# Designs tried in a protein design run: designed miniproteins, single chains, continued (3). Part 22

Each design is a single chain, and the fold is of that chain. pLDDT is the mean over its residues in the fold that is shown.

## One batch from the design tools (miniprotein)

Design m8781
Fold by ESMFold2-Fast:
Structure m8781 (fold): chain A 55 residues (1-55)
Amino acid sequence: MSGKEILMEKAGMSEENAERALELAREDPRLARGLLMKNGGLSEEEAERVIEDAL
C-alpha cells in the first residue's frame, strides 16, 4: 500500500509535497493525521493508511 499514491491521487499533492507529508507523518503522526484530514481532504481511514505506510 502506497501512502505516496494516496497523497497524490486523493489529496492532490505533487510528488515532492507527498514526500514531505510522509516525512512529517514519521516525525509527528498525530499532527500529520490532523493536517491530512483538515487540509488534504482525506478521510480518517485514508489518513491512517498514509501514516501506517510512512512508519
Scores: mean pLDDT 78

Design m8783
Fold by ESMFold2-Fast:
Structure m8783 (fold): chain A 58 residues (1-58)
Amino acid sequence: SALERARRLLAEAERALAAGDAATASKLWQHAGVYAVLAGDEELLARAQEGARRAESL
């Protein structure tokens, strides 16, 4: 489902950032945001947008 894809992409993005790969993390958070919109989950969308901003600031 879109909700489960959004959650898995968020987790993968956080792992990528922890591993030092900000570029991959940013793309994964952007993908998570797309699935959060499809799922209608505003909290997950906000988390994805915040994550992408953090990665882009590095």
Scores: mean pLDDT 84

Design m8784
Fold by ESMFold2-Fast:
Structure m8784 (fold): chain A 59 residues (1-59)
Amino acid sequence: SSDIEEVEKKIEEIEKEIEKLEEEYKKSGGDEKIKLEIEILEGLKGILLGVLNLLKKKE
């Protein structure tokens, strides 16, 4: 299903952005704004993983 592929791609993109932000967080010495951005992306990733599990159950 194209929907499964699109969700998997979005999850991969979010994981890459989280990794980048974690490196920026380390370099910043603990910037609270970067930490918040990581938390928001982790939350979005969790939602997309839930959607992916539902989509895979129909295949």
Scores: mean pLDDT 84

Design m8785
Fold by ESMFold2-Fast:
Structure m8785 (fold): chain A 66 residues (1-66)
Amino acid sequence: MQELEDQIGQSWKELLEAAKAGDDEKAREHALKMAKLIEKMSGKPIDVEKLAETLVKMAKSQAKAA
């Protein structure tokens, strides 16, 4: 559980860095990895593609807010 949470946190950092750099492709890749990890942690099927898209939007908003 904790190890999975650490992986999610790491993926968020990588996603946020990619978003700050304007690397949309890399941001999407990290968001998909993070979404899959969140699905594993939830124990329920989720819309991974939709979650990944939402995570990219959140990261871009966070990058702009700085």
Scores: mean pLDDT 79

Design m8786
Fold by ESMFold2-Fast:
Structure m8786 (fold): chain A 70 residues (1-70)
Amino acid sequence: MIELSEEEKEIRKEAEEIFNSKDEEEVEKLALEYEADTSDKKKRLLGIELGILLSLERMQRAIDKLIAER
């Protein structure tokens, strides 16, 4: 299995903490802001992780809605 580096583990943990502490609009704003900063690799990775977390939550809501309609 591919093991995450210590830095990648820290970035993922920080992204999860941000995602859980802020509302969806604030998280989306931060994800876009961090992902746009190509000069800071850690910020860009945080932005990507936040974007993934948002996408997963939105997909789950869409699936739940479809299940409820059937």
Scores: mean pLDDT 75

Design m8787
Fold by ESMFold2-Fast:
Structure m8787 (fold): chain A 62 residues (1-62)
Amino acid sequence: SVLEKIRKLLEEAEKALEEGNILEAEIHLGMAQLVMAVYKIKDPELEKRIEELEKRIAEAKK
């Protein structure tokens, strides 16, 4: 399903960030956001995960 694809992309972004690969994390996060936009997905849990990932990536860039 589309929701499973989004979850997988967010999971890959989280793993990349844990491994210190900021660029890979940004790419996977961007892909998840694009899929959500194209399919017009509004899911509070996924939106919260995206917000937390954006915050973690911003912190990693400091």
Scores: mean pLDDT 86

Design m8789
Fold by ESMFold2-Fast:
Structure m8789 (fold): chain A 55 residues (1-55)
Amino acid sequence: SEVLEKQIENLKKEIERLKAAIEAETDPSVKAQLQRALDRLEKNLETLKENLEKS
């Protein structure tokens, strides 16, 4: 699905931006919040990849 492929690509870009934000962050509390957001996005990416394989 072209829609799923585009969603995967957009999510990969969001993950890369968030990883850069984590590397730049010096506050451990904020870093932990960003890491939780990253974990959720990576889980969503895995789900979308599985859906693409089933299509």
Scores: mean pLDDT 84

Design m8790
Fold by ESMFold2-Fast:
Structure m8790 (fold): chain A 55 residues (1-55)
Amino acid sequence: DEKEDERMAKLYEESSKTDPEMAKLMYAVMVSVYGSEEKAKEVLEKALKKIKEKE
């Protein structure tokens, strides 16, 4: 779901600024869930863009 992707992306962005270790773990989980680094990056970029546009 796009909503779930947005929430995950927001948590990742916040963690990357305050807790790099947590951000690394979350990114690894996303890579596992989506099956590849390329796909995980695509989902993160799309979700972060939508979050910024909604705010």
Scores: mean pLDDT 74

Design m8791
Fold by ESMFold2-Fast:
Structure m8791 (fold): chain A 80 residues (1-80)
Amino acid sequence: MEIELARAMVEVALATELAVLESQGGDPALIEEVRRALDAVAAGDLEAALEAVRRALALDPSNTLLRTVEKRLEELLAEL
């Protein structure tokens, strides 16, 4: 339950950020990395999701939502 809840929260956070970026006509490269992260989480590939979030953060280092997602993914991987 705890891992599934944390994963669901990460999925919601990434989907929300993707929707915001798309609605604002944001950076296509940032949008692509957020989509990759969301797809990876949905597929259960948390390592690929973390890599995509880190690439997104390289493009937008001030994004607090993506930093929160990075920390949660690191915590999920540490529990494996």
Scores: mean pLDDT 82

Design m8792
Fold by ESMFold2-Fast:
Structure m8792 (fold): chain A 66 residues (1-66)
Amino acid sequence: AVEEARKHVDRAEQALADGNITEARKHLAEAVKYAQKAVEEGKLDEAREIFSRVAQLADELAAKTP
């Protein structure tokens, strides 16, 4: 769950850097899904780190979409 969430955050960062807004949104959604699973598994510190990165990327994404 944690590893999958981190992979999706990394893919979202790459997609955002490439200007691929649709792929960035897709990977952010998957990152949230796996971060929620990490919370259920008791990986609270790792999940908080992932949610923080997702929030930052979501803000960057919102700034790019009119």
Scores: mean pLDDT 80

Design m8793
Fold by ESMFold2-Fast:
Structure m8793 (fold): chain A 84 residues (1-84)
Amino acid sequence: TEEKLKELEKLIAENPDDAEAWNELGEEYLKLGKYEEAIKAYEKAIALNPDNSEAWKNLAIAYLEQNKIDEAREYYAKAAELEA
């Protein structure tokens, strides 16, 4: 929701190294169909915590929504490796 998005933006402004907040921000953008913004947020989450399998999975979904199948497959494989 727009309210949740503003809440997360404020949280990130106060603590920009909160990987979970970046991942949640990506999820809110994804729900709004803002795939480019979702990808950037997930990339930040992964940069802060590269073993977060959920962020890799969400990144794959965002790429799939943009019909970028090869990138989606690569990122989903990363998520699967981390869950093994």
Scores: mean pLDDT 85

Design m8794
Fold by ESMFold2-Fast:
Structure m8794 (fold): chain A 70 residues (1-70)
Amino acid sequence: MSEELRKELDGAVLILHLATLLAVARSQGNEELAKIYEEGLDKAVESLRQGNLEEAERIYKETVEKAEKL
């Protein structure tokens, strides 16, 4: 129970964080930044749907790093 719940919570937090960053980028009118977070969010959701938290975390890291290089 604890490990499964932790993975679900980690996944939920990751998705909420990306969704929040996307919403902020959209509210600022930063279309390029919004696109980066949208693509990252879509990929992370798909990885979590397949039960792959490790891949979702990797996608999150790559998305944030790509956004920082703008």
Scores: mean pLDDT 83

Design m8795
Fold by ESMFold2-Fast:
Order: C-alpha cells, then sequence, then structure tokens
Structure m8795 (fold): chain A 86 residues (1-86)
C-alpha cells in the first residue's frame, strides 16, 4: 500500500524528472481513474495535487483551469513515475 510519506519522499527525489513542457493531456477524471487502477487511496490524490501545486508555483507555471488543469496533469505525472518505480 502506498503511504503519504512514500509519496512525499518520492516527489522530493524525483521532481526533476517532471518535464513541464511535456505534461500529458489528462483531466481530473483521468487522474482519479489512474489512482483507482493502481491502488492509490483517494486521500493521497489530494496530496498529489498539493505537491503538483507546489511544483507549479516553484517553476512559475501558468495555472490553466479547465478540461486539462495544469495541477491535475502534474499530479498524474507524479503518480505515473511513482507507479513505474514499483
Amino acid sequence: MITEEEIIQFYKENADKIDPEKLPPVSREDLEEFAKKNNIPEDLIRLLRTLAEEYAVQRGLPRREGENDTVDRIAYQIAKLLVEKR
């Protein structure tokens, strides 16, 4: 089972592997479906989005609201990288 501490530590060690110019065109629903398929608890989706917001702010990325929110796209990439490591 993926823990909150594992996600935070993974993000700290792997944030440099996120390419903000090559973010996947995914929605909030895609993020939630990916998390469910990979046994990531719903409460940890909130953590992933919090870390994604921090990443966006630190990198000066414009916040695009709508079908493919930048935060959801970053959160999805963090989740994908975490799953690929396991």
Scores: mean pLDDT 77

Design m8796
Fold by ESMFold2-Fast:
Structure m8796 (fold): chain A 72 residues (1-72)
Amino acid sequence: SLLEEAKEIIKEITELLKELPPEAIPEGIGLLLRAIGAVVEAELSGSEEKAREALEEARRALEEIKELKKKY
């Protein structure tokens, strides 16, 4: 399911946060919380469209975390 995929990406983001230097952690947490918020909204709505949006948001957050890691 789309939500299951989004949740797996959130797990990946959480693991990548452990690899960030302390200076990058606050920004990394912000990106993680954005993805979590989208997933929670999708679960509460029960809508497939919101689930698709949550997956897209999780993918964007993952990409931004990877770029953040490259910056440091």
Scores: mean pLDDT 86

Design m8797
Fold by ESMFold2-Fast:
Structure m8797 (fold): chain A 103 residues (1-103)
Amino acid sequence: RRSLLDLIAEDPERYAVDPEVQVEALERLLKTNPEDAGTYNQLGVALYELGKLEEAKEYYEKAIKLNPEFADAWYNLGIVLEKLGKYEEAEEYFKKAKELNPE
């Protein structure tokens, strides 16, 4: 039978209630699919919610490296840079996100 962590990784919104549990589930998913930009981005979000800004930054950078057109990862990296006080760098990343996903 599938573990609860596998179910949380497949549908985080439905099953995961704690960012720490989301991190465990997503890390497990990366062991089977280490080149999924979406999973790296979701790990960054969970780490950001835990206040682990440097770790969140690393995972967003990995997501961008795997998929440079991933607008959400560029936007999320901008948010982390703002929290770290790097406002000029954050503006560049927000601009890149808008170029990739213009509204």
Scores: mean pLDDT 76

Design m8798
Fold by ESMFold2-Fast:
Structure m8798 (fold): chain A 110 residues (1-110)
Amino acid sequence: MELEEAAREGLEEGREEIIDTALAAGEQLGLEASPELREVLATALDRNAEAIARAAAATAARYGERRGASREELLEAARVAGQAEGFAVAMETLERIRAEGLEAVRAELA
């Protein structure tokens, strides 16, 4: 689906910013910005990329139906939604690490 591909492109383009923003948020939660934490966040995004793209595409489609959006506007909405869903997954991963520990979450993602 074109919207899923656009969402995936948005996630790939925003990947570094998502991880950096999540690491900064993690420091506020008492999690040290370590290479290991960065790796776990990156792995979580990679493992969830298909689910992120599907969720983002559904959000963009719903947005387009309500606004009568053009194809270009729908594709851009999907790219932005991909980044937003990616950030949500990164933040959920941080909350799991805070609750369960880094090693437990890393093992579950393997």
Scores: mean pLDDT 85

Design m8799
Fold by ESMFold2-Fast:
Structure m8799 (fold): chain A 54 residues (1-54)
Amino acid sequence: STSDLKVGDVVTVTLPDGRVLRGVVTGVTADTATILARYEDGRIVEITVPGSQI
């Protein structure tokens, strides 16, 4: 559920390959969250995930 998530929250996201990324919430809807995640090499990716995967 995304009801307790806010923009600026630090969360973990599990990728399809089983990797876990840390990121910051930049957007929230009822069912999804948009997260800016940083890879170990310093690159940043923006991903939208279901709230159940946070």
Scores: mean pLDDT 74

Design m8800
Fold by ESMFold2-Fast:
Structure m8800 (fold): chain A 83 residues (1-83)
Amino acid sequence: VRELALEAARRAVELKRAGVSEPEAIDAVARELAARESDPRVLNTAVSAAMEALDGAPVVNPGTGAPMSEAARAAVEELRREL
């Protein structure tokens, strides 16, 4: 989960740096990951990490108000240290 979230965040940042828009970068990452991972919880965690890496703000579940998962937050923090 954490490794996939880190990969998603890194991929989204790479796409944005290459000139891809944020929505397109997120969509591309989600599509790439969906081809390799069928667990929606893992996919949602990875996509949340990608969104967080691009926006710099915590992703919150609109239904529960819960902040971004620990796995997604850890992945974004690790990516920020790498960048």
Scores: mean pLDDT 63

Design m8802
Fold by ESMFold2-Fast:
Structure m8802 (fold): chain A 75 residues (1-75)
Amino acid sequence: SREERAERLLKEADELYSKAVQAIKEGNVDEAKKYIDKLEEIYLELRRLGDFEGADRVAQKVIELRKMLKEKEKE
């Protein structure tokens, strides 16, 4: 169902967020960017599925990661 698909995407987003945070902490900027790109794809898919609450949660993750990455890239 659409609900089951949304739940799987949200779980994947949580895993990607954790991996992205770790990549940023390690200074692995390219890896972090790949995880952020995947999160943006999940955001769009959740919107297509009509899970706007889930999409908003993923959008907040992307905003936070981009902020962390920008701060890390500036040394």
Scores: mean pLDDT 87

Design m8803
Fold by ESMFold2-Fast:
Structure m8803 (fold): chain A 137 residues (1-137)
Amino acid sequence: DDSLLKQIEEYEERLKENPEDAGAWLALGINYLLLKKYEEAAEYFEKALELDPENAFAQFNLGEAYLKLGKYEKAIELFEKAIELEGEDNYRLLTNLGEAYYKLGDYEKAREYYEKALELDPNNVIARENLEKLEKE
């Protein structure tokens, strides 16, 4: 996406002038997450959280990057912090928590979060398929 590359260039120029712009670090992290460059995304979200530690959106997105990188325990910690700040109204966050717990073998917590995610979004294929696996034994 040419628009993502332009946004990256714009935020990189902003950060040359103001490296304390937490919003610009967050925006770079999101753009790299969309490009599936999870290591770079995590680094930029970590910079955003260093400047603004209570940013629930940055915590959620860093958790997503860690989940994609196989850092399941770190992802869970960040998702739980995001829930403490924003509540349990985000079906994607709940699905990601379920997936992280599933990957760690905590099937009871995985089931709990997948069920909560399906209450918010009944069309959630990931949550539904993983619940079907858990219910079969």
Scores: mean pLDDT 86

Design m8804
Fold by ESMFold2-Fast:
Structure m8804 (fold): chain A 81 residues (1-81)
Amino acid sequence: SEFEKKAREYMDKAIESAEKGDYETARKNLTKALKYADKLPNPSRGATLATAGVLRLIGIAIEKNDEKLLQAVNDAIKEAR
C-alpha cells in the first residue's frame, strides 16, 4: 500500500529527527506518519504501526531524559486527529 509506505517513511524520519534532538521535525513527521497509518485499508495494521512508532519515540525520550520529546509526541497525536 502507498499509504503504508508513506507511514513507514515518515515514522522513520520522525525517529531519526528525535535521535538527533530535532523535536519539531520529529513532531511534524510523526503527525504525517500517524495520518497515513490511519488511512491503511487494514485498521489493525495501521494501529500496530502507529503504536510501535510512538512507543519507540517514548523510549528515546526516556533514554534522553527529555520532556520536550514527550511533548512533541503528544502534540503530533493531537494534530493527527
Scores: mean pLDDT 86

Design m8805
Fold by ESMFold2-Fast:
Formats: C-alpha cells, structure tokens, sequence
Structure m8805 (fold): chain A 98 residues (1-98)
C-alpha cells in the first residue's frame, strides 16, 4: 500500500515536471516565432506603403510588427496553459486509480 502511494507520487511529479518543461519550451518558441513574424509583417507593411510619406510608412510598419508579434505570443501562452491543464488532469486520474 505505501509503496504504491510512493510510485504514484513519483509518476505525478514526473508528469508535472515534463509539462512545465514543455510549457516553457512552447512559450520560448512562441516568443522567437513572434519576433520573426513581427519583423516580416513590419517589413511587408513598409514595402506596401512606399508611396506614403516616410514617417507614416514607418509608423504603419511598427504597428503591423507589434500586432503580428503579440498574436503569436498570445497563442503560445494559451497552448502552454492547455498543456499544463492536461498534465494536471492526468495526475488526478493517476491519484484516483492508485
């Protein structure tokens, strides 16, 4: 009985630890992808607005870049949160089955 409890606790710890590591990786990847996508979106917006005054084209490029970067980061954070929730549910099931 006690040995079974210890093994279940170790499995739960492993699942939660792996989920935390995966969650962190998802966020880091989303931040990196967001930065690249922001740079691309900003560059493309500047290219499309070449006919506008320089200051206005720069402003549009900056806004487009920020929007694209933010969207990717937010999506990554949502995905990360879902992974953690899934792991918590798996841990609860293991506790019930003991």
Amino acid sequence: EEEKKKKVEEEIEKILKEAEEESEKIIKEAEEEGRREGERAGREAKERTKHLPEGLAESIGLMAGIAAETEKIVKGKIESKKKLEEAKKEAEELKKKA
Scores: mean pLDDT 82

Design m8806
Fold by ESMFold2-Fast:
Order: C-alpha cells, then sequence, then structure tokens
Structure m8806 (fold): chain A 80 residues (1-80)
C-alpha cells in the first residue's frame, strides 16, 4: 500500500496529461477541468511526500518531470 502511494503523483499527472491532450483535440471543457483537478491533486500529494521524506531522489525527480509535462499539456489545451 505505501509503495502505491509513492507512485500516485506520477499516476495522477499521467492521467492529467491524457485528459489535457484529449481536451486539446475535442475542445471539451469538462476534460480540461478534470485534468486541472488531477494535476492539483498530484502537486499536493507530491509536496506532502517530499515533506515527509518518504520519496527516493529518483522517484521524486520522475514525479516532478511528470507534473511539469502535465502543466505544459494543460497550458497548451487552455490556449485552444
Amino acid sequence: EGVELLYEPIRLAEEAIKLAEEALKTGDEELLEKAEELLEEAKKLHEELVKNKVLTPELAEEAEKKIKEAEKALEEARKA
């Protein structure tokens, strides 16, 4: 269970990327809103895990990269 939680920010960010990409293609505002919600959840969980020092450096870097990718995907979808 604890191990799954450590991977959760990456999973949420990946889902946000997929929804943002779909929103960019379709113009679906609901998908964009859901992507934003998932990204905020990913950021909050990542911050909490970093604060609690339960993340390995490699996993922390991977999560940060996925969160940045999701932020870029959302910015692109918002422009459309």
Scores: mean pLDDT 82

Design m8807
Fold by ESMFold2-Fast:
Structure m8807 (fold): chain A 99 residues (1-99)
Amino acid sequence: AEMLLRLAERAAQLDDPLAPEAARLLREAARLSVELSRAARAGDYARAAELAEELARVLEEAARLLAQIDDPEAQEIAALLREMAESARRAARLLRERA
């Protein structure tokens, strides 16, 4: 969650009209990450899996917006978000196996 909030702050500093929406999506991803952690700790693996899939979708959308910004930092953040989205999808599959 903290990493996503730091990435949101970095995205918000970008000089581009798409930056505020990307930052908003990253703050939403941070919220989903916290909810995912709580659901998993509670043993609600079905809910945790659903939250992990939603997290992956939000991260992919943020990456799509940032990839459109002609700035090396935006491209770096977009690449990190794609890796995080893939990890979230893997987590969703593992959580479903536990449900």
Scores: mean pLDDT 88

Design m8808
Fold by ESMFold2-Fast:
Structure m8808 (fold): chain A 99 residues (1-99)
Amino acid sequence: MEEGVVEVPTEGKAMDLDQQAKLSQAVAEQARRLARGEMTPQEAAEALAEKLKELGIATSKVRVTRSDADELTIEIVDKASKQTLSLRLDAATMRRMAA
């Protein structure tokens, strides 16, 4: 199993492990609600942006897209690091999250 290790710059604005954990949890919560049909992609993007702001994570963009194939894509651009965090959920994963 080949793993890529990325070094965090000594002097750089990067999302720490705690911020990444909070972000992942917020994304997973909105993805489950979307999978259950409890909200629209637009409502999920707005709810996620609000949650991230409450957690002190500044974002420049939050995008939630649902395809005709019932695939979900969540893209978050961190304002400080300019990193894009992307999560793709296929139809089978969406069904598991809805359960």
Scores: mean pLDDT 68

Design m8809
Fold by ESMFold2-Fast:
Structure m8809 (fold): chain A 64 residues (1-64)
Amino acid sequence: VEEEIKKLEEEKEKKLKLAKEYLEKAKEDPSKLLKYIGETIRAIGEAIEAELKKKKLEEEARRK
């Protein structure tokens, strides 16, 4: 459980970092703005999914 929670935390951090990278690329290259904004939104969505899975595992661990 602790190992799974750690992996989900790392996944969230990785996705948030990726979102920041795409946002910076969008600022640097306006010709690809929509593409990079789309990638940023996708990465944020994946980070939210990882956080939700982590919270679920933490709650389940507390109930046992």
Scores: mean pLDDT 78

Design m8810
Fold by ESMFold2-Fast:
Structure m8810 (fold): chain A 55 residues (1-55)
Amino acid sequence: SEVEKKLKQIKNFYEKSKEIVDERTRKILEDAANLSLELIKRKYGDEELVEKYKN
């Protein structure tokens, strides 16, 4: 599904953010990924699917 594709992209982005040595920058990127998940949850209403891809 389109939603699952977007969730996988967010998860990949989050995993790449962990490779950043600067902890402050990493925290900002992790927060951005989590906010993106929240927005998808609000738009599509599939809370169970979003929780499965939660970081």
Scores: mean pLDDT 76

Design m8811
Fold by ESMFold2-Fast:
Structure m8811 (fold): chain A 79 residues (1-79)
Amino acid sequence: NALEKSIEFARSIGRELVDLFEEGQALADELAAKHGLTPQQRDLVRLIYAALRKKYGGELSDEQIAEEALAWLKRLQSL
């Protein structure tokens, strides 16, 4: 049944996204210490980490993800 397989796949994706969000905690804490990020900005870094790791896997380094997260924070602060 295609529906059952879709539900199983969605659960697998959900667990992977939670794991990636948690994996991004160390990077978010490092950037918060260096740049004085708010808790909301730290959560945004974790979301960006999870999204980029999910899309690109190992094709992006942690340094590249950090640069992209900081670029997004600058765009939001320029308003």
Scores: mean pLDDT 76

Design m8812
Fold by ESMFold2-Fast:
Structure m8812 (fold): chain A 116 residues (1-116)
Amino acid sequence: MRAREVARRLVEAAENSPTPAERFAALAEILAEHPELDGLAAVARGAELVLRGLETGDWALVEEGLRLIVAHAGAGLGELARRALATRDEALARAVAREVEELVDGWLEAMREALA
């Protein structure tokens, strides 16, 4: 798929998703269609699972999401996710999800500029 088509689908999916968890789910699905983006797909899926787990009080989902972020995110975010996982700290897990949201918002902003 051409980069412009992927960017358009990601921007449209994000704009049509009413919650951050639904936004991450939609982005992860689109990114997973592209093997070269599998790490980004895993980080987005990880953030979805963290947010859903925090909303429902299901720490098993939070742990699954944090493990994906540890495996696929860069050093700073991965270390924050490791600390959240090791301590079972809800506030740190929420901070991890916020950092992924900031990264995703940066990607979407760059994509919107490229589509203009």
Scores: mean pLDDT 83

Design m8813
Fold by ESMFold2-Fast:
Structure m8813 (fold): chain A 49 residues (1-49)
Amino acid sequence: MEIDLSKLDEFGRRAYLFSKNADKFIEMYKRNISVEEAEKFLKELEKKA
């Protein structure tokens, strides 16, 4: 499925939160955490924003 960056309020917000918390996502990558778990973490950050 293609990602269209030009239409993305939700994805723009995710990109911002991802960049702010890049160190935590790097830790998840080092722990071989699935993309689905990373997405769940990002959604939890959105709820707190």
Scores: mean pLDDT 64

Design m8814
Fold by ESMFold2-Fast:
Structure m8814 (fold): chain A 61 residues (1-61)
Amino acid sequence: GLVEEADELVKRGEELLKQGKADEAQYLYSLAVSKYIQAGEVDKAKEVQKRYGPRILALRE
């Protein structure tokens, strides 16, 4: 379902962050956020933004 798809996108994004691929990770996290919102899991969407947004910004600075 949408939640399981979003969970997989978060996992793949984390793997990309470990490789220093911040732009690719950002894209996957954005897709995961959209899927969580579509599934009604607003709190999970907010958690992804809060957890990974600052990490991606740090990699760009």
Scores: mean pLDDT 80

Design m8815
Fold by ESMFold2-Fast:
Structure m8815 (fold): chain A 72 residues (1-72)
Amino acid sequence: MKPTNAKEALELAIKGAEAYKAGDYATAAEYFTQAISYDPKWSDAWYQLSKALEKLGKLEEAAKYREKAEEA
């Protein structure tokens, strides 16, 4: 499982970060979720998803994904 679609994951994470900076936290969460689908062991992507969910008020989901960031 070491080979990963890291380029695709990175491009999606960049789009997520851009949406987050624009205040579009829902779109940011969608992009980070897609990035994780390409690289589920990318702890930073799980962490960024948790931050976007915190901004959306989804604190329980954010906490779960923060924990996944530590396990990835």
Scores: mean pLDDT 79

Design m8816
Fold by ESMFold2-Fast:
Structure m8816 (fold): chain A 68 residues (1-68)
Amino acid sequence: TREELQRLLDGPMGDPAYLVLMLELERLKGDERAGRLLEEMRRLGLDTSADVPEEVRESFEAWLRELG
């Protein structure tokens, strides 16, 4: 999990990688994995309180579906 999070942050997505992680948290709501992902994000020093714009959300939601 931590290695995958760091890979996303260091990847070609740059700043958008943070938004992808926030969308993944929403996708995992009600799942035990959501809590684990949140803890890993906090350990990396990421702000988990940011809002994701709807246009960006739609784009990255499609990307996450292809990834999963």
Scores: mean pLDDT 56

Design m8817
Fold by ESMFold2-Fast:
Structure m8817 (fold): chain A 68 residues (1-68)
Amino acid sequence: SATLRNGLEQALASLEAGDVTAALSALHDALKLPMPEEVRELLERALASLRAGDVATARELVRQALEL
């Protein structure tokens, strides 16, 4: 989905900029969209990592989701 990809690219850009609030919002919005289970698992783990303050792990998980 172009909408899902655009959402993930926005989340990644926010993570690279250190804007955790924007990244959380983008990931929450993305999780409302239909997606393969592998992508959902990566995004849920990314969201959990961000909530724990682990921006680096969240960034890598969003990158993995974009490569699927």
Scores: mean pLDDT 86

